Designed miniproteins, single chains, continued (5). Designs and how they scored, part 37

Each design is a single chain, and the fold is of that chain. pLDDT is the mean over its residues in the fold that is shown.

## One batch from the design tools (miniprotein)

Design m17342
Fold by ESMFold2-Fast:
Formats: sequence, structure tokens, C-alpha cells
Structure m17342 (fold): chain A 85 residues (1-85)
Amino acid sequence: GEEIEKLKKEIEELEEEIRELEEEIKRLEEKRKELLERLKKETDKKEILRLIGEILRLIGEILDLERKIKELKKKIEELKKKLKE
């Protein structure tokens, strides 16, 4: 029974971590959308370049978080497979 309880707890902890990362991605996506709308209205070349740089940084952060989620999902699948055996 103890091994099953440990696996269930590990799965729950990983699922919670994924939920937190998905919420972070959602916040970054909303911020990216706001910066894109600002970029469309901006006429100052220096500010345009700054906004582009900030948007690219946010895209990089989102991609890193998506990569982390994929790795966590793989771990959950492996743990769920152990629960079925």
C-alpha cells in the first residue's frame, strides 16, 4: 500500500507544479498580447526596439516553461504506468 501512496503523492505534486507553470504561461501570454498592442501604436523607434526586445524575452520564457511542462508530463506518465503494473 505504501508504494502506491508514494506514487500517488508524487503524481499530485507534479500535477500541481504543471498547474502553476500553466498559470505562469497564461500571465506571460497576456503580457505579450498587451506589449504587441502597444507596439502597433508606438511611433518612437527606440521604444519600438525596446518593446520588440521585451516581447522576444517573454517568448523565450514561455518556451522554457512549455519545455518544463513537457518533462513533468513525461514523469507523470511514467509514474501512472508504474501504478497500473
Scores: mean pLDDT 87

Design m17343
Fold by ESMFold2-Fast:
Structure m17343 (fold): chain A 87 residues (1-87)
Amino acid sequence: MEELEKLREEFEKMTPQEALDLAVKRINESPLEKAEEIYEVAHEIFDERIAKLKKENKPLSEIIDLEVQRALLDIALVTHRLGEERK
């Protein structure tokens, strides 16, 4: 889907914080199925960034910052799912 590919390109150009903020906002504003697609794209970008930092032996602090941001993305999706189940 062209929209999802464009979203991936936007996340790749953003700082991790900007990507997290945008992903969380779009997840919260979207129906669950769309939120899961947005989550998967954002999660893959964070996974790729974390993997690259680890391969390049970057400082542990930089790796932890990205892992925390990825965890916040996971929390946003779980929170959205719980909201749907409580209806």
Scores: mean pLDDT 81

Design m17344
Fold by ESMFold2-Fast:
Structure m17344 (fold): chain A 94 residues (1-94)
Amino acid sequence: TKEYEAKASTVTGNTTVTVKALKNEAKVKVEVYQEKDGKTTLVAEAEATLKAGETKKIVLPSETNSIIKVTVEGDAKVTIHLPNGAQLPTVTFK
């Protein structure tokens, strides 16, 4: 299991996590946390199982100062699109 964490600190809206499984099945968990007044709370989460070569988009609400955590079991590419339309660099899990 491998983890990737990104911070979204500018706007409230929908965060889109695009996951593509590579050679084998992959299981993905996406968690959105908000940091406010020194407290971290889970705002939203979703899980998906992908067949080899399958792509899924996971759309979750995020708030200002959100932390987006992606946990991958297996081999996958993950791209995060923030609510303001900014795309974070694609991360490859192998």
Scores: mean pLDDT 77

Design m17345
Fold by ESMFold2-Fast:
Structure m17345 (fold): chain A 84 residues (1-84)
Amino acid sequence: EEEKLKLIMLGSGMRAEGDRLFAQGDYRKAAEAYERSGELYEKAGDYKGAADSYLNAAQAYELAGDLEKAQRLTKKAEELKKKA
């Protein structure tokens, strides 16, 4: 449906933003963009896309020194993969 596709497209855009910020070494902002991407994919019911974005966010948070946030998002991604 149209709404689901719009959420997936927006999620993809946020993932691209995360990739750009990650390449710049701005890991905290990259993590925030990846997390937003995951939320959008999750709302769309794209649990695989959401899990992949949350894992990217976890890696970026780990590089930013936020190990608690990284661990939480890794576990969330694992649970979402079981729904896909």
Scores: mean pLDDT 88

Design m17346
Fold by ESMFold2-Fast:
Structure m17346 (fold): chain A 68 residues (1-68)
Amino acid sequence: MSEAEKTKKIVENGIAELKKLKEEDPEAAETVGRILLGELRRLIEENKDNPEVVKILEEAKKEVEKIL
């Protein structure tokens, strides 16, 4: 699997878990979502030389922002 494919799978799994958490515990989801947004911002900066990975991370960031 390419690094982009691995990143996409990890991100999709994390987003699915965040959606489930929001339905079960919205307060915990808010906290976890904020931490995840911070991590995604850091990963985007660290991977700025890899456009495919950055695109996946930026889409993940938008999805997390929509969930919260």
Scores: mean pLDDT 82

Design m17347
Fold by ESMFold2-Fast:
Structure m17347 (fold): chain A 82 residues (1-82)
Amino acid sequence: MEERGRRLVAEVDAALTAAGVPEDLKAQILADVRAAGATGDPLLLEAATLSAKAFALHFAGKDEEARELLEEARRLAEEAAA
C-alpha cells in the first residue's frame, strides 16, 4: 500500500475512534477507504476518506460539519466518474 493511502486510513481510524464509533462499524468503514485506495484513483480515495470523516462527525452529533464533508466527497466522486 502506498504511503499516502496508509496515512489516510490511519487518519480515518483516529477520527472514528475519537467519535466513539464501534470497532465492527469502524472496520467496515476502513475497508471501504482501503478499497477506494486500491483503485489507484486519488479522487476516489479522497472522496472515500471525506465520507468516512463525515460519518465520524455525524456519529459525534456534528451534522452540519458532516454535511459539508459529504458535499465535497460527492463532488470528488463525480469528478472521478467523469
Scores: mean pLDDT 81

Design m17348
Fold by ESMFold2-Fast:
Structure m17348 (fold): chain A 57 residues (1-57)
Amino acid sequence: SNLDKIRERVKEINQKAEELAKNPDLSPEEQAKLEREIYREMLDLPKEATKAINEEK
């Protein structure tokens, strides 16, 4: 279902957040990239969740 895809996406965001918090070997550029990805996905999640609900007939 579309909701299962949203749940998997939340899991991926959490994994990126953990890497950002716990990986001391990340360069400043890699840290900025992960922060940007997390922020973008967090903004998109509510919209995609609403769309997924509306598309489930």
Scores: mean pLDDT 76

Design m17349
Fold by ESMFold2-Fast:
Structure m17349 (fold): chain A 73 residues (1-73)
Amino acid sequence: KVEEDLAEFEKETKERLLASDASIEDFVEALRKAGLEELAEKMEELLKEGKEEEAIEYYAKKLTEYLKELREK
């Protein structure tokens, strides 16, 4: 089911980012270079609050929502 696949994708994306040695700041910079400035700004706000895990969850959720929208169009 699409919803089950999306939930698994979101979970895996979150787990991979948490296990990564890459800085979350590097991820934010990559998002800006890709033209996803709104996502980058929100993640930067969460990082300024010290909420790294929430920033990762927000990214995974928004990426999953974007993929769902692409499948529906």
Scores: mean pLDDT 70

Design m17350
Fold by ESMFold2-Fast:
Structure m17350 (fold): chain A 90 residues (1-90)
Amino acid sequence: TKLKDVKDIILNYLEQNPKAIVSLELPDDTELPNIQDIDESLIKPPALILVKNNKIVKVFQGVDEIKNGIDELLQENPDLEILSLSIENK
């Protein structure tokens, strides 16, 4: 599944479910501008988590930050394929 095809579904889900955390597993060759080490205990919903090589590499918190983050990812990776998508409600 391509991120561009599910972007609006993810955004609408997170807007309607403010306790949700969505996790996207990305291919190893995905271009990421800012890889960071993240403490999972500090992640607050609504959030989008990017996972690469079984590591959390980026977190966006709040609908506006998530929207901007997805747009930036798609600008650098316009045909980005999601390897897996999971949803956790807190």
Scores: mean pLDDT 77

Design m17351
Fold by ESMFold2-Fast:
Structure m17351 (fold): chain A 77 residues (1-77)
Amino acid sequence: HGIEALMNKDYEKAVELFEKHLAEHPDDVEALVGLAEALLKLGRYEEAVETAERALALDPDNRVARRILAEARAKLA
């Protein structure tokens, strides 16, 4: 699962697993947050912003998604 890959700091595998999961379950906020975090760790900042914004559209109070969005935006500034 993507969460396990993320915990093991295998960020490329985490992206692959979360993208596969989200193809079948596009509104899974936990998977969107995990994907955004993995993208942020890989330096894929524009994709991390887009993914975190998708998570916040579904769950506006998600603190992890807000943090990821802020960090990714700071890297692009």
Scores: mean pLDDT 86

Design m17352
Fold by ESMFold2-Fast:
Structure m17352 (fold): chain A 72 residues (1-72)
Amino acid sequence: ADEHVALGEAARAAGDYRTAGEHYIKAGDLYLAAGDNERAALAYQRAGAEYARANDLQTALEASQRSQELSL
């Protein structure tokens, strides 16, 4: 999980927003599987922001919705 957060941050720094989003989704899925809903929600929120930067608005919305469901 933490490995994918680090990879997402590196991809974002390189301007590869789609790859950053993919890594944040994987981090969120791994945190969710571990029962860490707060870190999963944050990872999905970050994924949504990165997909929006990549102009993938549908995937950005889906990630944002998953984050919101875990935060409420």
Scores: mean pLDDT 82

Design m17353
Fold by ESMFold2-Fast:
Structure m17353 (fold): chain A 74 residues (1-74)
Amino acid sequence: MKSKEEKIAELIAEIVRRTQALLAAHPDDPAVRAFAEEVNRAIDETIRKVQEGKYDEALKIAEEALRRLDAVAA
């Protein structure tokens, strides 16, 4: 079964993949660029929490970023 660290790493990979796809689909949209910057800040915060051993906080931040990506992609 996946550890919390492995689950967070997989969530970050999925967030990066989806954000890159969104930017590729909308390369000239400033709103999409602004949203991608927000998502990148959430990834940075998630990594910081992992480095601090705060896995539950990291998981919450990563899951929220993925939910926001799902909402934009709908």
Scores: mean pLDDT 81

Design m17354
Fold by ESMFold2-Fast:
Structure m17354 (fold): chain A 66 residues (1-66)
Amino acid sequence: AKKKLEELKEEIAKKAKEAGMSEEDVEEAKKSVTDAIMVIGGVGELTGKYEEMRKLAEELAKAYLE
């Protein structure tokens, strides 16, 4: 569970950096699941890859509930 959650956070951080989000926002995403979900929304708006980001949000929520 924890390993999958950390892998998802790293993937979100990578996509956020590629989308041009600040390093501060990427760091906030790593601090909590809620902040990570907020960053996913922002990346979806910036990249237009909303469906990919939605799948990441679902996996993150599932890992959090495990």
Scores: mean pLDDT 66

Design m17355
Fold by ESMFold2-Fast:
Structure m17355 (fold): chain A 60 residues (1-60)
Amino acid sequence: DKLREYLREQYLKGQKKHPELTEEEIEEKVERFVRAYEEALEKGLISPEQLAAQEKLLEE
């Protein structure tokens, strides 16, 4: 949930520079990124250090 909220915020920030980017497109991008990230975690492609750094980033 925290990762999804963070990504949505970043894409919404980008929308201000690129007004052609719709909310629907932002949600689609967020969903695809979260799915890819979860798959990478499941396959062990992300180290514990990288996971800890991501968690800290989302809490800030």
Scores: mean pLDDT 67

Design m17356
Fold by ESMFold2-Fast:
Structure m17356 (fold): chain A 65 residues (1-65)
Amino acid sequence: SEEYRRRREEVGRKGLEAARRLYEETGGDGRAALAKAETPEEVAAAIGLVLREIGDEIQEELAAK
């Protein structure tokens, strides 16, 4: 359990670093980040950005109706 916790913390740290790197490279453009993602951590971060953008687009469309 302790080894699992440390591994999870390390994966989380690397995921945060990957997310920051992709954000800096793309200005938060999730689709561009997904195209640049090459590691599982980067793919996860890019998917998060894409889902956020889709959510915003859906909210705008619903507000316009």
Scores: mean pLDDT 75

Design m17357
Fold by ESMFold2-Fast:
Structure m17357 (fold): chain A 94 residues (1-94)
Amino acid sequence: IDEAKKALKEGDYEKAIKYAEEAIKKDPNNAEAWFILGIAYLKQGDVEKAKEALKKAIEAAKKTPLHEATLLGAEALLKLVEEGKVEEAIERAE
């Protein structure tokens, strides 16, 4: 998961997606990995994949006592994307 975060900060969204997917394969309830995947897809402009990943992040966060910030962040980004405010969602993902 640390590799996915680093890639995201460096703007390497393809690498962030790869590492987030590897983390999800190890733990499908890793809400942070799903959240990173959603942000990376938003940065690439793949709104549909971003929505799916953000929904999975919310589901995973609700199933485990995970960091509240991940749940709130994923819910906020998903709401903006569903309202068509994709540029605002990308800005908030910074």
Scores: mean pLDDT 76

Design m17358
Fold by ESMFold2-Fast:
Structure m17358 (fold): chain A 55 residues (1-55)
Amino acid sequence: SENDEKIAEKIAETLVNEGLKTDEEIREALVEGGGPHIDPEFIEKVIEKHKKLLE
């Protein structure tokens, strides 16, 4: 959804600013913030946005 896209972009920007670089670090941060049952597809979306910001 559009809301998920915007939220994922904001999270990705925050993670770039915090210096996170690997998919594992991003997954860990999202599980810590969102809980152990956070949607895996949402995690993948944030990882994709993060990679694009680092390119």
Scores: mean pLDDT 77

Design m17359
Fold by ESMFold2-Fast:
Structure m17359 (fold): chain A 70 residues (1-70)
Amino acid sequence: SKEETLKEVEELVEKAKELAKQGKLDEASRIVKEAVEILENAEELSEEEKKKYIQEIQDRVMRAYVEANS
């Protein structure tokens, strides 16, 4: 379901944020890529929803890194 897909993506985003806070950018980037691939392959999401969520994910993980490592 759409709700299950978004929940899975959110769990990956939280993992990526935690890794980014620890300075583990290579690991964080792999998790972000996994979340993006889930969104891109989610037939239950519109193209507009996919673009919005992908942008939000990238921004959230980058902010987590900057806040913890600056």
Scores: mean pLDDT 84

Design m17360
Fold by ESMFold2-Fast:
Structure m17360 (fold): chain A 55 residues (1-55)
Amino acid sequence: GPLPALDEEKLQKILKTVRYLMDNPDLPDEERRKLLKEAGLSDEAAENIIHGLKA
């Protein structure tokens, strides 16, 4: 669901992770998912971002 409030630290960590994945397109999906989950995303949210970055 949508975020109820802006958490700047969590958002910054997620954005940093997404940028790292964009800069490293050869990373396997398993590693991408792991990094996104470590940033605080759910499995579903991580998969959605991975699919978005591939499109």
Scores: mean pLDDT 73

Design m17361
Fold by ESMFold2-Fast:
Structure m17361 (fold): chain A 65 residues (1-65)
Amino acid sequence: MLEELKKSYEELVKENPDNARAWTFLGGVYRQLGNLKEAREYYEKALELDPNNERAKHGLKNIDK
Protein backbone atom coordinates (compact mmCIF):
# COMPACT_ATOMS: atom_id res chain seq x y z
CA MET A 1 0.00 0.00 0.00
CA LEU A 2 1.26 3.51 -0.78
CA GLU A 3 0.49 4.66 2.78
CA GLU A 4 2.69 1.87 4.20
CA LEU A 5 5.51 2.73 1.79
CA LYS A 6 5.17 6.42 2.67
CA LYS A 7 5.51 5.70 6.41
CA SER A 8 8.44 3.31 5.86
CA TYR A 9 10.42 5.84 3.82
CA GLU A 10 9.50 8.69 6.18
CA GLU A 11 10.97 6.67 9.07
CA LEU A 12 14.03 5.74 6.99
CA VAL A 13 14.87 9.37 6.09
CA LYS A 14 14.41 10.41 9.75
CA GLU A 15 16.94 7.76 10.82
CA ASN A 16 19.27 8.27 7.82
CA PRO A 17 18.74 11.79 6.42
CA ASP A 18 21.78 11.35 4.13
CA ASN A 19 20.17 8.44 2.23
CA ALA A 20 19.46 9.99 -1.19
CA ARG A 21 17.72 6.81 -2.39
CA ALA A 22 15.15 6.99 0.42
CA TRP A 23 14.43 10.67 -0.30
CA THR A 24 13.97 9.82 -3.99
CA PHE A 25 11.48 7.03 -3.25
CA LEU A 26 9.63 9.25 -0.76
CA GLY A 27 9.31 11.88 -3.50
CA GLY A 28 7.95 9.22 -5.85
CA VAL A 29 5.34 8.07 -3.33
CA TYR A 30 4.17 11.63 -2.65
CA ARG A 31 3.98 12.28 -6.40
CA GLN A 32 1.75 9.20 -6.85
CA LEU A 33 -0.46 10.44 -4.00
CA GLY A 34 -0.79 13.82 -5.76
CA ASN A 35 1.16 15.74 -3.10
CA LEU A 36 3.31 17.52 -5.66
CA LYS A 37 4.72 20.21 -3.33
CA GLU A 38 6.11 17.62 -0.89
CA ALA A 39 7.24 15.38 -3.77
CA ARG A 40 9.28 18.28 -5.17
CA GLU A 41 10.87 19.00 -1.76
CA TYR A 42 11.93 15.36 -1.37
CA TYR A 43 13.34 15.14 -4.91
CA GLU A 44 15.29 18.37 -4.30
CA LYS A 45 16.62 16.93 -1.03
CA ALA A 46 17.78 13.80 -2.87
CA LEU A 47 19.58 15.95 -5.46
CA GLU A 48 21.28 17.97 -2.69
CA LEU A 49 22.70 14.68 -1.42
CA ASP A 50 23.38 13.14 -4.86
CA PRO A 51 23.36 15.63 -7.79
CA ASN A 52 23.62 12.73 -10.29
CA ASN A 53 20.50 10.95 -9.02
CA GLU A 54 18.75 10.27 -12.33
CA ARG A 55 15.40 9.24 -10.81
CA ALA A 56 15.17 12.44 -8.75
CA LYS A 57 16.05 14.53 -11.84
CA HIS A 58 13.36 12.73 -13.83
CA GLY A 59 10.81 13.20 -11.03
CA LEU A 60 11.42 16.95 -10.85
CA LYS A 61 11.36 17.30 -14.66
CA ASN A 62 7.94 15.63 -14.86
CA ILE A 63 6.36 17.01 -11.67
CA ASP A 64 4.96 20.07 -13.51
CA LYS A 65 3.24 17.88 -16.10
Scores: mean pLDDT 81

Design m17362
Fold by ESMFold2-Fast:
Structure m17362 (fold): chain A 112 residues (1-112)
Amino acid sequence: DDVPTLEQIAQHYLEQARKALELAEKLKDSDREKAIKYYLLALAYATLAATFGDEKLREEAKELAERAKKGLEELEPSPEDRERAEILMKGVYNDDPEGISEAVRIILEAEK
């Protein structure tokens, strides 16, 4: 495999979204601030998975995003984190450039 396909890139981001969601769910009762960060990271990865994926992978990304948003809301996040989640959801559902940009920003911060 000399060059990854868009579908392979999207699948990679979908798996990163699943891992971030699992970490958020494990931390939600012990470390609320880290759980919020990982729920937002899961939404960011789901946004990129939806952007690069086919219709099937986009649907899986939407399902992960809804789970992450629900988990985040149960933690009563700050208004700023709620706004970030809403922007990311627009990226997942509507390929909104602001949502995609916010997803890239969150992922770059988390990977450094």
Scores: mean pLDDT 86

Design m17364
Fold by ESMFold2-Fast:
Structure m17364 (fold): chain A 65 residues (1-65)
Amino acid sequence: DDAEKAKELAEKALEAAKAGDAEKARELGNQSMRYAVRALANGGDQKKVDEAAKNGKEAREIAGL
């Protein structure tokens, strides 16, 4: 499930950002975005994609990206 993977990766990006690892947060956030785009293209779960976007945004803010 691309939507579930996007959400999982965004949660990991947020944890990396909170740990001070901006490089890892960026990498995981980019992976999350790729899965989110695929999920939207294939009719995936919009709610999971929205949660991924929310966590990804928070991760970027914490990491200073």
Scores: mean pLDDT 81

Design m17365
Fold by ESMFold2-Fast:
Structure m17365 (fold): chain A 71 residues (1-71)
Amino acid sequence: MSAEEVNELARKALEAVKKGDIEAVKEYVEKLNEYSKTIALAVLKELAEVARELGDEELYKALEELYKQMQ
């Protein structure tokens, strides 16, 4: 996977966070994890903070639980 593909998956995950689409966020993070667990965890942590800033507590909790499961 190229850096451009990683950036595109992260961007799609961010758009899914803005839409509140928990399942789409999980799918994009899983694809990142297949390439690099370190990158996937870093992206997931940033996405969780964005969900918190948007006030989406349900999404934030789901992403925090996913982070704990993946480490």
Scores: mean pLDDT 83

Design m17366
Fold by ESMFold2-Fast:
Structure m17366 (fold): chain A 73 residues (1-73)
Amino acid sequence: AEQALEEARRALEKAKENFEKGDYSGAMKAITEAVRYAKRALAEDPSLREEVQKLVDEAFKLMKEIAKKNREK
């Protein structure tokens, strides 16, 4: 559970890094991994719901920013 949450956080950081580099495809793949690990963490430990929700919210915000950048190009 805690390990899965840490893996989700690492995937989200990788998504942010790819976004900053203009690798929107790589950022989307990393977001998908972050959400998968977050779901695993929640399934293993429901007490992590607040942390998982925060991480998923950040992932969706980044996804919206990627969509915005793709519309600008």
Scores: mean pLDDT 80

Design m17367
Fold by ESMFold2-Fast:
Structure m17367 (fold): chain A 77 residues (1-77)
Amino acid sequence: SLRELAEKQVELLRKVASEIEDEEAKEKLLELARLVLEYAEALEAGDEERARELERELAELEEEVREAALEAARKMA
């Protein structure tokens, strides 16, 4: 199910977040996980407009999370 797939992705994101020392990067990863769950719920509800909106937010946040994670990794090195 979409919900089950989303929960799997959330678990992976939480695991990655637990290995990052930077609190801001952790918060962005957890926000990404939250949006993934909301996206799956919108799709299951048939809310196509909400799903498209969340898809755009996910794409934008994914890039921000990627950059924040790379900066956090550099600070830890």
Scores: mean pLDDT 77

Design m17368
Fold by ESMFold2-Fast:
Structure m17368 (fold): chain A 83 residues (1-83)
Amino acid sequence: MPAARLDVTVEAAGTTITVSGTTSLAPGARVRVFVDGELAAEGRTDAAGRFSLTVEVAPGTHEVTVVAWDDRAGAVASATVEA
């Protein structure tokens, strides 16, 4: 499967994390956010390939994995965040 571009930024404000990014996938591509391997949020990219999803987590260090895909390509990005 050809790799798509996926750039992700994860920011914490207390126990609220904001996962935002841009992708080269088609507009309306599916986005899923996993925190510590658990599905935490779902969304879709806008017409510009952008997304922003907010998740509540427990205090501490978390691994965030973002999976984005359309009918032709997919991409995965991971980040660590401290909440």
Scores: mean pLDDT 81

Design m17369
Fold by ESMFold2-Fast:
Structure m17369 (fold): chain A 91 residues (1-91)
Amino acid sequence: KIAEEIKKLLEELRALVPNLTDESVENALKLIEELEKEKKEEGLELLLWQGRAQLEIARLLAAGREEEAEALARELEPEVEAQREAAAAIA
């Protein structure tokens, strides 16, 4: 299941690649960093970490560094699974 979860994440992020520029990714990372400085709730820290990790994976995919993107996605997989379960419970 981990391999399929990683594949799905990579496909979702790869779909964003044509619209990604290094500048847009760096600007998004700066916004996440500013939100982290102002965060006051523990749950927000996990969401900001998730977003930052997804942007890094997308950047690696845009650069053709697919092996590094897969390695990072594998590390991220448990958090993705937890968020999907939470979303399903809310829906």
Scores: mean pLDDT 62

Design m17370
Fold by ESMFold2-Fast:
Structure m17370 (fold): chain A 61 residues (1-61)
Amino acid sequence: MSKEEVLKFAEMHVRRLEQQGKPELAEAVRKKAEELVKENPDGVSSEEMAKRFAEVIKEVQ
């Protein structure tokens, strides 16, 4: 996935988590996505992105 695609998927998850009343999880996902694109400017697989978001949700829930 491109940098823009990663950030777009993060935005979708952030909005969903905020709607569920989980703003701390939303912020954690947003920060993780920003970290991921900074470390992987050439892009990342959709599987790796999903794994990283699942990890942060597990850690913060």
Scores: mean pLDDT 75

Design m17371
Fold by ESMFold2-Fast:
Structure m17371 (fold): chain A 56 residues (1-56)
Amino acid sequence: DKEFVERAARVIGRALGLSDEQVEALIEEGKKMLDEGKPVEEVIRDLAARARQLAA
């Protein structure tokens, strides 16, 4: 569900105070992970970890 991953990335990014550019980068990374066959639950975990790295 690319739409679900996009929504999750926006929610996570906004919660961590990321810029719009950083949020769009997370969305693109999440869509790429889905295209590579990762299950959605794993993609969401990876995006949350990435968002924390960007917020640090």
Scores: mean pLDDT 82

Design m17372
Fold by ESMFold2-Fast:
Structure m17372 (fold): chain A 103 residues (1-103)
Amino acid sequence: GAAELRAQAEEALKAGNEVEAYRLFGLAKLAEGDYEGAVEYYQKALELDPNNAQAWANLGIALLLLGKYEEAKAYYEKALAIDPTHLAAQTGLGLVREKMAAA
């Protein structure tokens, strides 16, 4: 649950692993339905590690859930540029294209 993810994030911060901490805080925010809060934490993780395909894909998921389809598409494409085999990014890009076609 979100409380467990926050506890894991706090432990990651104490250990000096800021990238993992921000990823876990972002996941906690997604679990709470706070998609804008999730975006902020994933952006912080990406400022520290811009080549993290999983963080780009997670940012895409949060933006898709916010209905920001153009931004979600751009970030899924960024994840796939780093890792073309990233399944969540491939699936998310398909979903966002479907949503934009139905708009």
Scores: mean pLDDT 86

Design m17373
Fold by ESMFold2-Fast:
Structure m17373 (fold): chain A 67 residues (1-67)
Amino acid sequence: MREAIEQLRKKAEELAKKGDYKEAARLYSTASEIAQRAGDHQLAAELEGKAKEAEEKARKEEEEKRA
């Protein structure tokens, strides 16, 4: 389980660096849920925060395209 969380976190960070905020947010959210199930509440909270930030950036990018 710890390996899966680490891999998802790394993939999410790589996607965020490339500007793929929608996919980054999804992977951060998934990793946060796995961390919560594993009992790592500190890591889960950190990943959930990053997922929310990535979602916010994705929404702003989508609104910019609409406007």
Scores: mean pLDDT 79

Design m17374
Fold by ESMFold2-Fast:
Structure m17374 (fold): chain A 71 residues (1-71)
Amino acid sequence: MKTTTRTERVEGADAAVARLEELAKISTPEMRKQLEAARDAVRRQRPPAAVITATFDEEGKVVDFEVEFLD
């Protein structure tokens, strides 16, 4: 199985929420739950910026992700 990783910097909590919701739409049900939990954490903390890294399978589904909150 070959995976592709994409890293994106987003400015503002609302942009980070929107990106995580987009990723959740193209994820497996289990990964979607994790992305929604991350979205809720962003809404709670409201970081001024975030770095979102998503790993996609050959079908373009999200199989892993990381979120880094920036100052």
Scores: mean pLDDT 83

Design m17375
Fold by ESMFold2-Fast:
Structure m17375 (fold): chain A 102 residues (1-102)
Amino acid sequence: SKELLLKAIAIALRAIGILIEIENSTDIPPEVKALLKEAAEHVLKAALALLKGKAEEAIAHAEKAIELAKKAIELSDNPKAKKLAEEIIRLAKEVIELAKKL
C-alpha cells in the first residue's frame, strides 16, 4: 500500500529527528541518553522492516523500543527525556498497528 509506505517513511524521519534531538541534548543524564538513542534506533529499524514487508521483524524492533523507552522514563524525571520516550513509544505502537496490516 502507498499509504503504508508513506507512513513508514514518516516514522523513519521522526525517529531520525528524535536521534538528532537526543544527540544535541546536554541536560539528559548519559545513561538515560543511551537508552533513548537505542530505543529511537529500534524505531528506525522497525520502520525499515515495514518498508521491506517484514511484519515480525518490525514488531520485534517496536517492542524493544517500547521496553527501552519505559526504562528511560523510570530512571529519570527529566521532562525532555520523558517527552522523547513518550514520542518513541507512540511511534513504536504505530509501527505495530501498521505491521498487523501486512
Scores: mean pLDDT 90

Design m17376
Fold by ESMFold2-Fast:
Structure m17376 (fold): chain A 71 residues (1-71)
Amino acid sequence: MEKEIIEELEKLVKEAKEALEKGDYETALRLVNEAIKLLEENKEKLPKAVYLSGKKELDELRKEAEEGLKK
């Protein structure tokens, strides 16, 4: 159901941000990849605004995690 998908996405985003703050870039990247997979698998079930907002936030978090791993 849409609400459950949004709640799971928000949880994964929160956990990814916490991992980034701790410098755990591997965990952050894993969580972001899980969230991206969930978002893409449910793209047609989500409102366009929610999908676009979520995609933007996850793309930004993925970039931060990848940049952290490069250091």
Scores: mean pLDDT 82

Design m17377
Fold by ESMFold2-Fast:
Structure m17377 (fold): chain A 55 residues (1-55)
Amino acid sequence: MSRAEVAQELVAWVREHYPESALVTVEGDPQDADEWVVTVTLPDGKVERRVFRIG
């Protein structure tokens, strides 16, 4: 699976679990291709960070 496909899956996961107004940032670890960090900024200003391991 390409990095772009992984990023799209993670964005879809966020949109399934969070409001549409939430800001989403998805970053792959440059030293670990299987590790992804998703940062979600909620409308109330709360920030949640989640680590996903793909592979």
Scores: mean pLDDT 76

Design m17378
Fold by ESMFold2-Fast:
Structure m17378 (fold): chain A 88 residues (1-88)
Amino acid sequence: MPTTQQIVDNSMQQINTLPTDQQQQLLNNLISQVSNGYTQVHQTRLDSLNNGDSQSQIDSNINKVTDQQNQNIINSLNTQLSNINNQI
């Protein structure tokens, strides 16, 4: 499975092919999603620790949140790129 870093790098490569005004908008959206995802992963870890979850439960919970955030980044980028492509 692609890592969050690989997804971000691929997103940046696609954004860099766009006109400068569109690059700024998509980059701001990507930064926001990455920042929110990072916060949710840390919050999930804290919540699991507070609940007295085992290390395997903590790892499982974090993996699920990370996978969901990675999918959200991909879906958001694809939607934004589709909208740009349809503006012909």
Scores: mean pLDDT 80

